# Designed miniproteins, single chains, continued (5), part 36

Each design is a single chain, and the fold is of that chain. pLDDT is the mean over its residues in the fold that is shown.

## One batch from the design tools (miniprotein)

Design m17227
Fold by ESMFold2-Fast:
Structure m17227 (fold): chain A 69 residues (1-69)
Amino acid sequence: ENAGKLADEAARRGREVIERARQEGLVWTDADGSLGFAPEANRELARIGRAYLDALDKIEKEGKEVPLE
């Protein structure tokens, strides 16, 4: 069904973005599950990552589509 497929797709893409950023030392996960970004990281990178994860969280909780650019 559609919501489940969208959540799975978004989770995979989000995981790829986070994995790459982690390898570069630009992002980490705090104990409360929130994401932290390096203070000196590109501001655009931080915003993109946050927006993407917010969209993933919204899909998971509401099962709605993710408007990604």
Scores: mean pLDDT 61

Design m17228
Fold by ESMFold2-Fast:
Structure m17228 (fold): chain A 85 residues (1-85)
Amino acid sequence: SMEDLREAVRHARLAIEYAKEGKAEKALEYVLEAGRHLVRALGLEGEIVEGLALIEIGVGKVIGKEEEGIRRAAELLLREAERHL
């Protein structure tokens, strides 16, 4: 739905800002919620992009760049959601 796309955008933007501030826990909360909204809006296409976002989060955590990984994940979700608005 258009509402789920708008919520994906809102949550992704907040996740980016929290990640830039070094607030990893809050950034993670918002990026995961952005992914859930994207899946509700786009179905399988949303699941694919959410999967890519989760890989970015996981890689960031493993290499000690947790906030950067979350920011990259949120930017992926944001770009996909905005393409459909």
Scores: mean pLDDT 91

Design m17229
Fold by ESMFold2-Fast:
Parts: C-alpha cells; sequence; structure tokens
Structure m17229 (fold): chain A 65 residues (1-65)
C-alpha cells in the first residue's frame, strides 16, 4: 500500500514539508525507503525508479541528516 509522500519523508527523519522538483516515481521511491530499515547508499543508487534528479535530491537530503 502506498504511503503518503509527507508521511514517508517523516519516517526517514526528513522534514515532511520538504518538496522535490521532479520525478514521477518519487512517491514510490520514498515509500520504499520508509518501509526499508537503514537503506544503504548503494541500494538507493541501484533502485529502478526511472528518475535521476529526484533521486539525487533525496540522497542529498539524507546525507545532510
Amino acid sequence: MPLKYQEALASLGLDPSLKFTSGKSLPDLITYLAAKPNPSREELESLPTGTGVAKKELLAALEKR
């Protein structure tokens, strides 16, 4: 079941009001990461999301925390 985007961001320890500028698959990526405990950078990079920019923005946000 898809989690709401803002709820998934909160589950990852990010600001739930944070907005990314692109990526049709971003909600699926966010919900996948929120459901998975301690995803590694290598796992994030290998995800078949079909999005480049949104995934890079997400990785940058996770790195800052």
Scores: mean pLDDT 60

Design m17230
Fold by ESMFold2-Fast:
Structure m17230 (fold): chain A 62 residues (1-62)
Amino acid sequence: GAAVDRLSPEQRAALLARVQALIDEVGIHGITEEDLRALARELGVSPRAVADALRLVAQEFA
């Protein structure tokens, strides 16, 4: 998505890796809005970028 593509390569890679780790831990359907907000705060990215990353990673799961 557009917001995730605005991140530095390092931020984008870290965000995708953290989202993948969450999916591995709780499953795609176990991820909450609070989890996404927590990742946004932890990595210093917008919640929209986290949502974009989740969609990209979920596409691999689907």
Scores: mean pLDDT 78

Design m17231
Fold by ESMFold2-Fast:
Structure m17231 (fold): chain A 78 residues (1-78)
Amino acid sequence: SVEELEKEAMELIRKAVELLKQLPDEKIPQGVGLVLRSIGLLTQGFFSKDPEEAKRAYEEAIREAREAIRRIQALLAE
């Protein structure tokens, strides 16, 4: 459902933000950039009046949040 996709996107973004908080100060701007894309897509989903457009926005937010998590984990491993 659209509601389950919204919930999944929000939970993944929360995980990305928690990983972001663990970055050293020098890497925080890069981590912020990765997370902002998924937040923007989540916001597009919230303001979409078409359920199919909301679904697409949340699916893309999930994809971008997963990529942010992966890349932030890589930054933490450096």
Scores: mean pLDDT 87

Design m17232
Fold by ESMFold2-Fast:
Structure m17232 (fold): chain A 79 residues (1-79)
Amino acid sequence: MRVLIVIGDKLSEEDIKLAKATGARVLVLADSPEQAEKIVEELKKAGIEVADVRIVDPSLSLGEKYRLGREWADRLLAE
């Protein structure tokens, strides 16, 4: 199973196209519940399956957020 990681406001048209083309489930990392809800709604309207949604500390760097997302994605693939 494939999982695509989307971090906050980094959701792009390319990410949507890639997820649709590959059938990947999306793990959303957002700075706030409001941001998460907006991203999840956009993905659902595009017909993309959301695997999980995580709220992360907004003070974390993109690299730290990506690392956390990868660890959570690995756990989702193990379940």
Scores: mean pLDDT 75

Design m17233
Fold by ESMFold2-Fast:
Structure m17233 (fold): chain A 108 residues (1-108)
Amino acid sequence: RPHFGVEARRYQQLSLEELLAIAEEVEINSAEELVDFLLNDLSGRPRLVRVEDAEKLLREALELLRERGYDITEDPARRSALVSLADQRIFELRILDENTILVRPLLP
C-alpha cells in the first residue's frame, strides 16, 4: 500500500548516523527478552538492539517467534528477517554488526 511503502522508503533513506541519532537503543541479554520487548513495543519507532552475539540471539528469537505463530522470511544475503502474522508485515530484523540488531517497524 502507498502509505506503507512511503514509511519503508523513509527508513531506508536514513544514514547509519541519522538512524543512531533517532533510534532508541535497548540492551537485551536473551532471545526471550527480545521477543517480549518486540511484541510489547507499540511505539512504531526504529530500535537498535545491543547484544553480545547478534547472530545467535537473532536465530533464537526467530525460533521463539515461530513457536508463537509468527511467519518468518529470512534473507541470508542481507542478514535480515521479515516477521509477519496473518499476512500482515510487523517488523524487519537486520544484523548491522556482531553486537547490533536493527529493528525496523512496518506497521503504521
Scores: mean pLDDT 74

Design m17234
Fold by ESMFold2-Fast:
Structure m17234 (fold): chain A 65 residues (1-65)
Amino acid sequence: SAERELILRIAAREMKVSVGTVRRLVEEVRRRGTVPRSALARLAKKAGVSPETVLRRLRDLADAL
């Protein structure tokens, strides 16, 4: 939906990655409940937040979508 795509675009901008990357990571959280620590660390560095904050944001997105 257009609303889902808007939410994904905002998240991608905040995390400084592509919409496709956010979509893939949200699906990973839905399937495994988490994301690999290396991926969380790289995203956290790009976004200027902790890895725990990135994981929380991805879980919130998985719940909202």
Scores: mean pLDDT 80

Design m17235
Fold by ESMFold2-Fast:
Structure m17235 (fold): chain A 80 residues (1-80)
Amino acid sequence: LTEEEKLKIGLSDILEAIENVEKKYNVKFNSEQREELIKETIKKLNLPDESLINDSELSEEVKKIVEKTVEEVAKKKFNL
């Protein structure tokens, strides 16, 4: 994941990744769990705060990286 790709990853992309993980595992995260997933994903991908307000379109490859990261956090924190 390049520094330029990290700048394009916004909060909306993380939320979409969370929704995709919910659909894949047939689970629904509550507000507290969603907040934890957002925070841990930002930390794990080392995303700059400035990127979170961006609505840039991501490549499919970058979307998969974000989704995989959310999935890994969810498995570790919530035993999916």
Scores: mean pLDDT 78

Design m17236
Fold by ESMFold2-Fast:
Structure m17236 (fold): chain A 100 residues (1-100)
Amino acid sequence: EKEKEILEYVLRILKQALETVEKNKDDPLAVVESLALAQIGLSIALKTAERFGAHKAAETVREALDLVQKSADAAENGDFDTAIKLLKEAIELVEKRLKE
């Protein structure tokens, strides 16, 4: 199902971003770049979901994208613990929707 494929793709992006942020807490530029790339990937996934009428996936991706944006804002302010917490919330949201 197309919705599941989109959410699995988004989940991979979010998990890669989390790993990069956790590994590079001492490199603020790497953290901010990783979160910017995640935002780009999720924006592409959102447009894809909307184009193919995957409404539930689109709604989930919008919610995840908002959490990633808040994570990026926290990281830009040097609050990497909040950035990690928000990424984990985005991952949990997508995983929950995949189990439905």
Scores: mean pLDDT 87

Design m17237
Fold by ESMFold2-Fast:
Structure m17237 (fold): chain A 57 residues (1-57)
Amino acid sequence: SLEKTREEGERFAEEARGLSLDEQLKLMERAHYSQPTGPHGNIVGGYAADAIAENDE
């Protein structure tokens, strides 16, 4: 469900805050790779990308 995917995306974002940029990139790649391209995978990947952007700022 979308709610489950959103919660997983939040977990990735929270975990990524404690990681280096390289590890954050791996999280984003893993989210995209483990889930087929689509709404579910895109949502999780989006949260990971947001975490990377925040760290880059």
Scores: mean pLDDT 57

Design m17238
Fold by ESMFold2-Fast:
Formats: sequence, C-alpha cells, structure tokens
Structure m17238 (fold): chain A 74 residues (1-74)
Amino acid sequence: MLEKLREAAEEASKDPEAIETGVNAGLSMLDQGASLEDAQRLAREVARIVEELDPETRRQKVIQISSKVMDRSK
C-alpha cells in the first residue's frame, strides 16, 4: 500500500516534501475506506500541486487538502 502511493506521488513530483504530502493524503483516504485507485489519484494530484507552489502557499494548500480528505466518507 505505502509503496504504491509513493510510486503514484513520484509520478507527479520529484520533490521529497511533495511526495510525502501526497502519500499522507492517500493514506488518509484509505483510512476513510476509499479504494487504492482513488488514493493513488489523490496522491498524484496533491504531489503535483505541492511541487508547483512556493513554500508558504504550499504549506497552506497542504493543510487544506489534508483536512478535506479526513472529512471524506464512503
């Protein structure tokens, strides 16, 4: 599970912080009962977003995405 989420995040970004943020978002989605496919899609999306942002905007966006994922139910 973890390795597959990391692979998905690495597909979108080469930045370690972006990759780890994507993986964490994907893991949170799996904890909410989402499919691995949905978790991998989120990991890629989050990693891409985080990589493209400046450090301060990146930090704020990561917090928003993480909170939103935790509230998602199946």
Scores: mean pLDDT 72

Design m17239
Fold by ESMFold2-Fast:
Structure m17239 (fold): chain A 65 residues (1-65)
Amino acid sequence: SAAQERLAELGREALEMLQKGAETNDKKLIALGLRSLEAVRAARRGEITVDEAQAIVDEEKAKAA
């Protein structure tokens, strides 16, 4: 479904942020990536909407820049 594809893409972005943080020893970026991943997991469990998970991931990505 479109929702599953969006969650897979958000999960990929969250993991990419986490991996980059680990590679660069950036503890803030690791924390932002972990929070993004938890938002995706919460959406997969139906605790929040896909749009809410997108907003959280976008906010964490903005903080990483």
Scores: mean pLDDT 87

Design m17240
Fold by ESMFold2-Fast:
Structure m17240 (fold): chain A 100 residues (1-100)
Amino acid sequence: AHPAATERGATFELTDAVNNKTYTLEFHAEYDAAGGLLSASLKTYDENNNLLSEASRTFPADAVASVEVTLEEGGERKLTVEVRDAAGNLLLSASLTVAA
């Protein structure tokens, strides 16, 4: 991390009630002194702390990160993390879907 940068993280737990499994998603983002997104990473772990996936990228200053949870047809839940530029172009996408 840079001395003028701010690091922010969020941890999400997603429970698959049908299979009684819990997934942990760790999102970490680094911002410049003006609040522009510099880098982001997403790590997904199972309930035994095994790393299932990792995505990371450095972004231009106008990038925006978002996290959404959607309920799909059949009761499946989908967690999506997206990073987009100022024009709305998708730069990074990571998702996890759990059973109904």
Scores: mean pLDDT 62

Design m17241
Fold by ESMFold2-Fast:
Formats: sequence, structure tokens, C-alpha cells
Structure m17241 (fold): chain A 85 residues (1-85)
Amino acid sequence: SSVQREIILEEASVTLLYMSVSIWKKYNIIPSQETLDRYLKKIEENIKELKELYPNASPQMQQQLEEAIKIAEEVKKELKNIKKS
């Protein structure tokens, strides 16, 4: 379904952001304020888009969306913590 395709695309986007943060931690890189703000905007957009898919999703897809939103919220929290440091 089109909803399933959109969920997969959003999961891919969240995964790329998660991997970027993981790489920064691995190499002890603190990104610039501009980079952090850009990534925060991206993750907030992903969270919004995932939530907008929820009403039209099947129960199985809703569980998948809840898991993706949880990961995205964790990435957002990590970005905010880096920014505050």
C-alpha cells in the first residue's frame, strides 16, 4: 500500500539520522550549531510525518509507526543534549 511505502521511506530517513549521530559519537565529533539545528529540524519533520501516517495505518503498521516514532524521539533527545553541552 502507499501508506506502507511512506512508512518505509520515513524509517529510512530516521535510520540515516540515527547513523549520523552514532558516527559523530564514534569519532568524538561535536558538530557545529548550524548542523545540529539542521538535524533537529529534519528529525522533527520525520516525527510529524510519522504521526500524520498513523490514522490511515493498519494496526500492524501503527505498531511499526510507534517503534519508528520512539527511535526518532530518542535521536531528537540526543541532538538536544549535544546542543545544550
Scores: mean pLDDT 87

Design m17242
Fold by ESMFold2-Fast:
Structure m17242 (fold): chain A 61 residues (1-61)
Amino acid sequence: MSLEERVDLVLSHLRQAKVPPAVAREVLDGLRTQARMDPNLSPEEIKALEARLDAELARLE
């Protein structure tokens, strides 16, 4: 499974499960760290994933 597919699946679960905002932020931070540490992702792909994670984080505020 690609990191993008994993991110899509996790974001879907966070939205459906009504996870507390604090827990959701921790999950999103974990995905951000994983994206930055993935040697197979280009800088552009990392930026795109981070933008998606930032958008989800904004929805929790």
Scores: mean pLDDT 76

Design m17243
Fold by ESMFold2-Fast:
Structure m17243 (fold): chain A 58 residues (1-58)
Amino acid sequence: MELTDGQLVAIAALAEAGFSPERIARFLKTAFGVELTPEEVEAALPRARQTLADYLAS
């Protein structure tokens, strides 16, 4: 599934705040209507962290 930059930033920010992949997956479903498994959230973390770093550098 293709995640938007906003969704990737949200994933990275919540992970940095200490949220579990399960909690992040629930947030994405509630806030964006996006269904991800915790495993898919974990797989997206490296890209999410890079997207957040790029966003903060801009």
Scores: mean pLDDT 81

Design m17244
Fold by ESMFold2-Fast:
Formats: sequence, C-alpha cells, structure tokens
Structure m17244 (fold): chain A 84 residues (1-84)
Amino acid sequence: SATARVAELARRLLALPEPTLEQAREALLEAQRLAEGDLLAETAVGVGEIALGVALAVGESETEAARAAGRALLRGAEGALAAE
C-alpha cells in the first residue's frame, strides 16, 4: 500500500545517524508522491511536513528537525495502516 511505502521511507530517514534537512525534505517530497490519491497516506505526509515546520520555527537543529519530521511521518503512516 502507499501508506506502507510511506512508513518504510520514514524508517529509512530515521535510520540515518545524522539526517540532514535536505534529506528530510527529499523524503517528504517522495512520501507526497507515493501518497498521491490516498487520503490516509496524504494525511500522514501532512503531519510530517507540519512537524518539520514546527521544529525549524522553534529553532531545533537541522538533524533534530529531520528526526521530528521522520517520527511524525512514521507515526502518521503506522496509524493509517492500523485504520485499514
């Protein structure tokens, strides 16, 4: 499913020892592409994008912002999978 692929993408981002802001943005863009047309998967991507924006707005490091985005994306995708 699109949601399962989004969850795997989030896990790959979180497996990086020092994820960069660019890697997080690339992961979110790929997640958005994978989620297209799937409301639950699109919602998970939106949660990841919001988490990235909030972390940056409050002055988190690029690595911590990337981790926040990955965690939110994974949690959203796993929640969506549980709702299937």
Scores: mean pLDDT 87

Design m17245
Fold by ESMFold2-Fast:
Structure m17245 (fold): chain A 86 residues (1-86)
Amino acid sequence: MPSLEQLLGDLYQAARDAESEEGVSYIKQGLTLLSQGDYKGAADYVQKAKDLTTQTALEKGDEETAQRAQDYGDQAVKKLEQLAAE
C-alpha cells in the first residue's frame, strides 16, 4: 500500500501535469494542515485538489492524468479519514 506521502506526491504531480494552479494550491494547503495534525481539514483540501485536477485534466483531454488524480486522491482522502477517526 503506498504511503500517504507517496499518494500526495503523485497527486501533486498530476496537478502539475494538468497545469492546475488551484489544484496545486489545495494540495499545499492540505499538506500544511497535515503537518499540524488536522487530518480532517487535510482530507477536505485533498478532496478539492482531486476533484479540480481531475476536471482540469479531462477538459484538456488528458484521461490518463485525470485517472491518476482520481485514484491517488481517493486513496489519500481515505487514508486521511482513517487517521482522523483515531
Scores: mean pLDDT 86

Design m17246
Fold by ESMFold2-Fast:
Structure m17246 (fold): chain A 111 residues (1-111)
Amino acid sequence: MELIEKGEEAEKNGDYVAAAKYYKEAYEKEPSKEAARKYAEALAKIGDYKFEEGHYDEALALYKEALKIYEEIGDKEGVAEMLEKIGEVYEAKGDLEKAAEYYAKAEALRE
C-alpha cells in the first residue's frame, strides 16, 4: 500500500505527525491490522513527545486513541504498552491511585 510506504518514509525522517496522517488514511481506505498497528504506533510516538513537553492531557488523549486501536485489532502487547504509558501520565500528574490501576491492568495482560 503506497500510503503505508509514505508513512514509513515520514517515520525515517522523524515526522511522526505526517506518518500518523498517512497511516490513518491507509487504515480508513482499506482497514488492515498492519495499517492499524502503524497508525497506533505513530499516535503513541506523538504522545511520547507531548509527555516529554509536559502536555499531559494531550499525551493521555493520544495514548487512549492508540489503546482503542490495539483493542480493536486484538493486539494484547500494544494494549499493555498503552496502559503503561497512560499510567505514567497519571503518575506525572500526581494521580498515583489511577496510575497504579493502569499499571495493574497492563501487568495482568502479560500473565
Scores: mean pLDDT 87

Design m17247
Fold by ESMFold2-Fast:
Structure m17247 (fold): chain A 89 residues (1-89)
Amino acid sequence: MQAEIRRVRQEIDDALALPNDDLSALALGSILYRLELLGDPQLRQAALDTLIERKAEPLLEKAVEVSKELEDEKLAEAAERALAEIRAR
């Protein structure tokens, strides 16, 4: 479990390090959607905790916007759910 949590945290950090906000936003949406499909709540929580620690809420808002522009409803919904959970804290 620790190795998988570390992997998820690294994937978030790699997404945040991409050369522009649109690519970072799409990568975050993809990661969040994949974690929902995997169905492991601890791994998804590790991703959300990492996003909070990195203050990445604006990039999650961008993930919703970019995914809607690309008509990728599944990525938009995954990003919206993550954003709502972060804001509920």
Scores: mean pLDDT 84

Design m17248
Fold by ESMFold2-Fast:
Structure m17248 (fold): chain A 85 residues (1-85)
Amino acid sequence: MEEEQKKIVEKVIEKYKKRVEAADVLKELLKEGKVLEEEEVIKRVEEREEENLKLLEAGVERAIALSKGMPEEEARKIGDEVLEK
């Protein structure tokens, strides 16, 4: 069971990264009205990837807690702990 859950989590992370990333980062940079320097774009993409990974890990931990019958408030606290890590 746990190994199957880990594979599902990895698959979801891969799909989420591909779905969200470059377009969202570019949209934010354009919204800020910045002249796009290559190193600034790379830095922002890397920062966003790290943030998105932590948000995903928090969301996954929360979803697992909810699936085991934990109340939303308690599941949210588990997610917050992941974000503080």
Scores: mean pLDDT 65

Design m17249
Fold by ESMFold2-Fast:
Structure m17249 (fold): chain A 78 residues (1-78)
Amino acid sequence: MREKFLELLRKMTTADFDEQLELIREMMELAGEPQEEIEETVEALARDYDQAEIQEQARKVLEAEELAKKAIAEGKFE
């Protein structure tokens, strides 16, 4: 599951706005969220965010993942 999540996040950094919303839908489906919750979340994101903001959030999550992976591998936490 984690590998698929990271793959979708990487796609989100280069996707257009419509594709980003579909990627978020796929990620929420993988997380086991109900479809009604997914639809509400996607609609809210489409209202409040633009393509650049979603790309920036995806980059931050990927950066946090790499930092966490490094910290775990080294036996360190921040």
Scores: mean pLDDT 75

Design m17250
Fold by ESMFold2-Fast:
Structure m17250 (fold): chain A 93 residues (1-93)
Amino acid sequence: MKPGWQLAREKIANTPLEKLKAILKEVYDRYREHLGLPELTDEEIERIAKKAQELAKKYKDADFPTFVEALRKEFGDEKLSELVLLAMQELLK
């Protein structure tokens, strides 16, 4: 969400890892087949959550497109980047 990007970034950066992992797993389970995502283990979901949080902290002064490009470079997979963006929308609810 572009108008809420800074709020979404701060929520990812400051949400406890276990809670962020749970949200990411819920979003993964909901959208996996629709997005054509590969089967992800709980360990892989935790790795994605931790890395998204690290990037949210690192890119605190960046605009939204710069953050999205950082996600794409880090994960090497557009679908995994989309999963993180969907989790950001869930955090804003």
Scores: mean pLDDT 76

Design m17251
Fold by ESMFold2-Fast:
Structure m17251 (fold): chain A 94 residues (1-94)
Amino acid sequence: ASEEEIERDVVRALALIYQALVDKDIEKGNIEAAAASLPLLYRIGKRAIELGDKEGVEIVLETLQKIRDAAREAGLTDVAEQAEKMIEELKKLA
């Protein structure tokens, strides 16, 4: 495997790990804890796009959408707006 193939596998694994962490935080009602993952999810998403990992991008977008929707429900407007901007930017780059 090339270094790029190994990096793609690592980036995919990170996307799945952060999806699981966010799902757990939202399940527990810890929306602020889920929001702490936003900068890392954005970086993972950007790298997945650069590596051509469409499924990795999809996982990140779904996870960002979950944070956005949970933040909206909780009245955390700034968090919801941050997540939405990240979603829009990643969709433009994909």
Scores: mean pLDDT 89

Design m17252
Fold by ESMFold2-Fast:
Structure m17252 (fold): chain A 62 residues (1-62)
Amino acid sequence: MEKERKLEEYKKKVEELNEQAAKAARQTSEMQKVDFEEGLKAGREAGREVIQKLTELDKELE
């Protein structure tokens, strides 16, 4: 069924987003050691981007 194919694509994109989030978290941690405020801001922006992409994927499944 078409919904099953969309779910497979969704899982792949979620895995890519999870990898992106892990990389962003590591970069944020390194930046926080040098400039806490800048690192915190970068982390918030990265988090918002991941949430936005997940919301877009949810709309594709609906």
Scores: mean pLDDT 72

Design m17253
Fold by ESMFold2-Fast:
Formats: C-alpha cells, structure tokens, sequence
Structure m17253 (fold): chain A 86 residues (1-86)
C-alpha cells in the first residue's frame, strides 16, 4: 500500500504546513524546512532534495506547494484502490 502511505503523508504534511502559514503566520521558509524534514525522514525524498527545498526562494517554495497538491491529486485513484483492497 505504497500509494496510500504516500498520499496520507503528503496530505497531512501539506495540510499542517498550510495551517502554519495561513493561521499561525509562520514564514513559508520555516514551513518548507519542516516539510523537507518530514518527507526526508519518511523516505519520500533524499537528503539532497530536502536541502534543495530549504534553499528555494519564496516563489519557488510556493510553486512546490502547488506541485505537491497536484501529486496528491494524481495519487488519489491508486490510493483509493489500495484502500478498497483492505
């Protein structure tokens, strides 16, 4: 159930990061640093990719959030199929 695991991690990580930015007014760079560490620890990105995310500009980090949302949408059909197999 790799797609379901990935969907859950990405969805929760994005939801928490969006809450930190929009409600708690946490700087986008701090939210991105937290995302990068979560994804690295969960084995979804490399250490090098995590450092690249932390080094991105605010504009590039916002573009990453949009790409992450698109990836979540792409994973939903496969994750739903895995969930139904339980």
Amino acid sequence: MENLRKLVILSLTLAVAETLITREKVPIQEAMAWIAEVLRKEGLISEEEAEELKAMSDEEQRAFFERLRAEINELQPAADAELRAL
Scores: mean pLDDT 78

Design m17254
Fold by ESMFold2-Fast:
Structure m17254 (fold): chain A 81 residues (1-81)
Amino acid sequence: SVDELASRIEEKARQEGLHFDPESLLILAQDIEKIKNNNFHYQKGYLALPGWDWYFEGKQFSNEEELIDEVILFLKEYYVE
């Protein structure tokens, strides 16, 4: 479920020193679920945050854990100060 996905994202984010408000966390979980439902293949426009298409366009992920890990690490490097 999106709620379970949001909980996993929050835990991984916390481990990497990131904090999301509940609304942002829900949006991120919904976007990750879109990628998951597309057989873990990223398509342009799947993530709500601008600029992600340049990095994720055409990427294929092996599982949900890998997808969450890569998204959180990308956010840590490029969108969280």
Scores: mean pLDDT 74

Design m17255
Fold by ESMFold2-Fast:
Structure m17255 (fold): chain A 83 residues (1-83)
Amino acid sequence: SQLSVGDVVRIRFMTDGSTFDARIVDVANRILQLQQDVFHDDPGMSRAKGEFVQVASGSFTVGSVITIQLGSGNYPAQIVGRV
């Protein structure tokens, strides 16, 4: 289903299957706010709870594949559903 500003969603990285929760704060500019710390062995990918992350591509609908910008890279992820 279509998602809106204020929705909290669970997102799964397709690279490793890890998940995190994020709030949709801007649909037009594709901005998410992390609801938890996101840890990776690559320090460029680690983000703190409350930080904003840019989505480079994809739509905010349940099941959609999106591309998340972290550090120097773009990472494919899937919106699993609402929390």
Scores: mean pLDDT 81

Design m17256
Fold by ESMFold2-Fast:
Structure m17256 (fold): chain A 68 residues (1-68)
Amino acid sequence: MTEGQEEILDILKDLLIEKGLSEETADKIVDLLKKGNFEDAIKIVKENGLSDQELLDLIEEAILKVLE
């Protein structure tokens, strides 16, 4: 994993927590994304009341924060 990818995922974890997910749940989602397991990550996101589109929007926000 590159340093930039780790920073994006760290910011994404914080954004997921701000959306009302627990730190434990946010960490699990981020870990699944690190492994390329998008299907299981989306499943957990939906189980916690977020849409797949909301997850994509948060990933985009995290990327933009790293690029600034």
Scores: mean pLDDT 79

Design m17257
Fold by ESMFold2-Fast:
Structure m17257 (fold): chain A 113 residues (1-113)
Amino acid sequence: SIDERVSALMKNLKEELEKRNISLSETELQLIELAVRTALELLGMTEEEQKELLKQTWRTIAELLGLPIKELSDEELKELRELLKEIARAVAEKDLELVREKLEEIRRLVRRV
């Protein structure tokens, strides 16, 4: 199931963080888990279904960061989709530097919108 895959990826991420003596905030971990979950769910969806899931994910991201919820354009939704996929890939590859870079890109997107 998606839940089992997300749990396994997050467990592996936390283990790698401990090995490297790196700490992430609870909010950063929640954003990473949301990104991984959304990226996995997108794989089985039509383009229309992906758009609706991305809108919902965006609202959750804005809420987690304590920022006003604003609607994304279709172009910004595609940008969000690619960022979420890149975070999921970085987590799977245990590329902690790339995870951090992509989290900052999400924060920039939230501040821009």
Scores: mean pLDDT 86

Design m17258
Fold by ESMFold2-Fast:
Structure m17258 (fold): chain A 84 residues (1-84)
Amino acid sequence: SALEEYHRRVGEIVRWAMEALGLSQRELAELLRVSQATVSRVIRGDPSISLATLGEILAGVSYLVDTRASEEVRREFERRVREL
């Protein structure tokens, strides 16, 4: 379904950004103040994650990219989010 595809695509963006920032799932979870299990489920594209939680994770990752990433990584993140 379109919703399952959306979850998968958001998960791919979150995984890519996490790796580009040099963060582990544990470190990302600590920075976003969520459980490591939540981060793992999001990056796997788990459709049981609510859209509200998915949006909060994506917003938090966006903040980390804006504050920590190079301009190149930030531009690539913006392109990937635009394609959602």
Scores: mean pLDDT 89

Design m17259
Fold by ESMFold2-Fast:
Structure m17259 (fold): chain A 103 residues (1-103)
Amino acid sequence: SEEEKVEVAEKLIRPIFDALLAKGYSPEEAARLAVDIALTLLNILDEHGELALQVYVFTVGKILGLSLEETKEIFLNLVKFHEVIPRSEARKVLERAAERLLA
């Protein structure tokens, strides 16, 4: 369902969003950037596969100051997002999830 897709997207972007807020980004900037980071990671998965995704997610986690467990969760949630949400809908679903984080 559309609701299930948005819930999967929210779980993916929430730790990225929270980390960006902790770094001093405004809620609106953090939400927009979290969506852009998630889309970039999805593109890496499409073009280069899961091993490249692991490297990039670990790099993002380090830059954002995330724990190893939070970084692993982002990887797992991104794989689940890729399985559940059609790639043509990815931006729209992530933007709907971002709206919920700002509510």
Scores: mean pLDDT 90

Design m17260
Fold by ESMFold2-Fast:
Structure m17260 (fold): chain A 89 residues (1-89)
Amino acid sequence: SLLDQANELLAAGKKDEAIAVYKKIIELYPESKEAHEARIRLAEIYKEQGNYDEAIKIYEKLLKELPDNHPYKPIVEAHLEQTKVDKAA
């Protein structure tokens, strides 16, 4: 899958190539499970690069798109809160 390809690129240290594939997943199938996972991974990459504002935007948008009872919602909320703490440090 495209998600597996992006994850393999990230594991190989090919961050720019991984970012391009994650963005492609989000653009092609924005409401899919794969796109939700791609958004989380993309936000993690931006956070690793010190681009906290971009990571925060991705998490906040995902939280608005996920239904209240979605299993990813508490995970995304935790990542958002941690990213805000890291930005303030």
Scores: mean pLDDT 84

Design m17261
Fold by ESMFold2-Fast:
Structure m17261 (fold): chain A 72 residues (1-72)
Amino acid sequence: SAAARRARIRAEVDRLVEQIKNDPNVSEEYKKEIEKLAEEIRARVDAGAPLDEVRQGLLKLQFLYEIGKLEK
């Protein structure tokens, strides 16, 4: 179901955020920006946003994490 897929994406967002918070190669300022994006994605999941929008949010979060590791 779409609800189950949104829940899975939310769980992946939560897992990724925890990984980023524990990554010493990412600045504290960048971690704060990542947390704001994650909060926005969670709000969209809770509001029942289209699955494609939620998936785009996760992809953006993954992309920003890769960039954050390089900017240090």
Scores: mean pLDDT 82

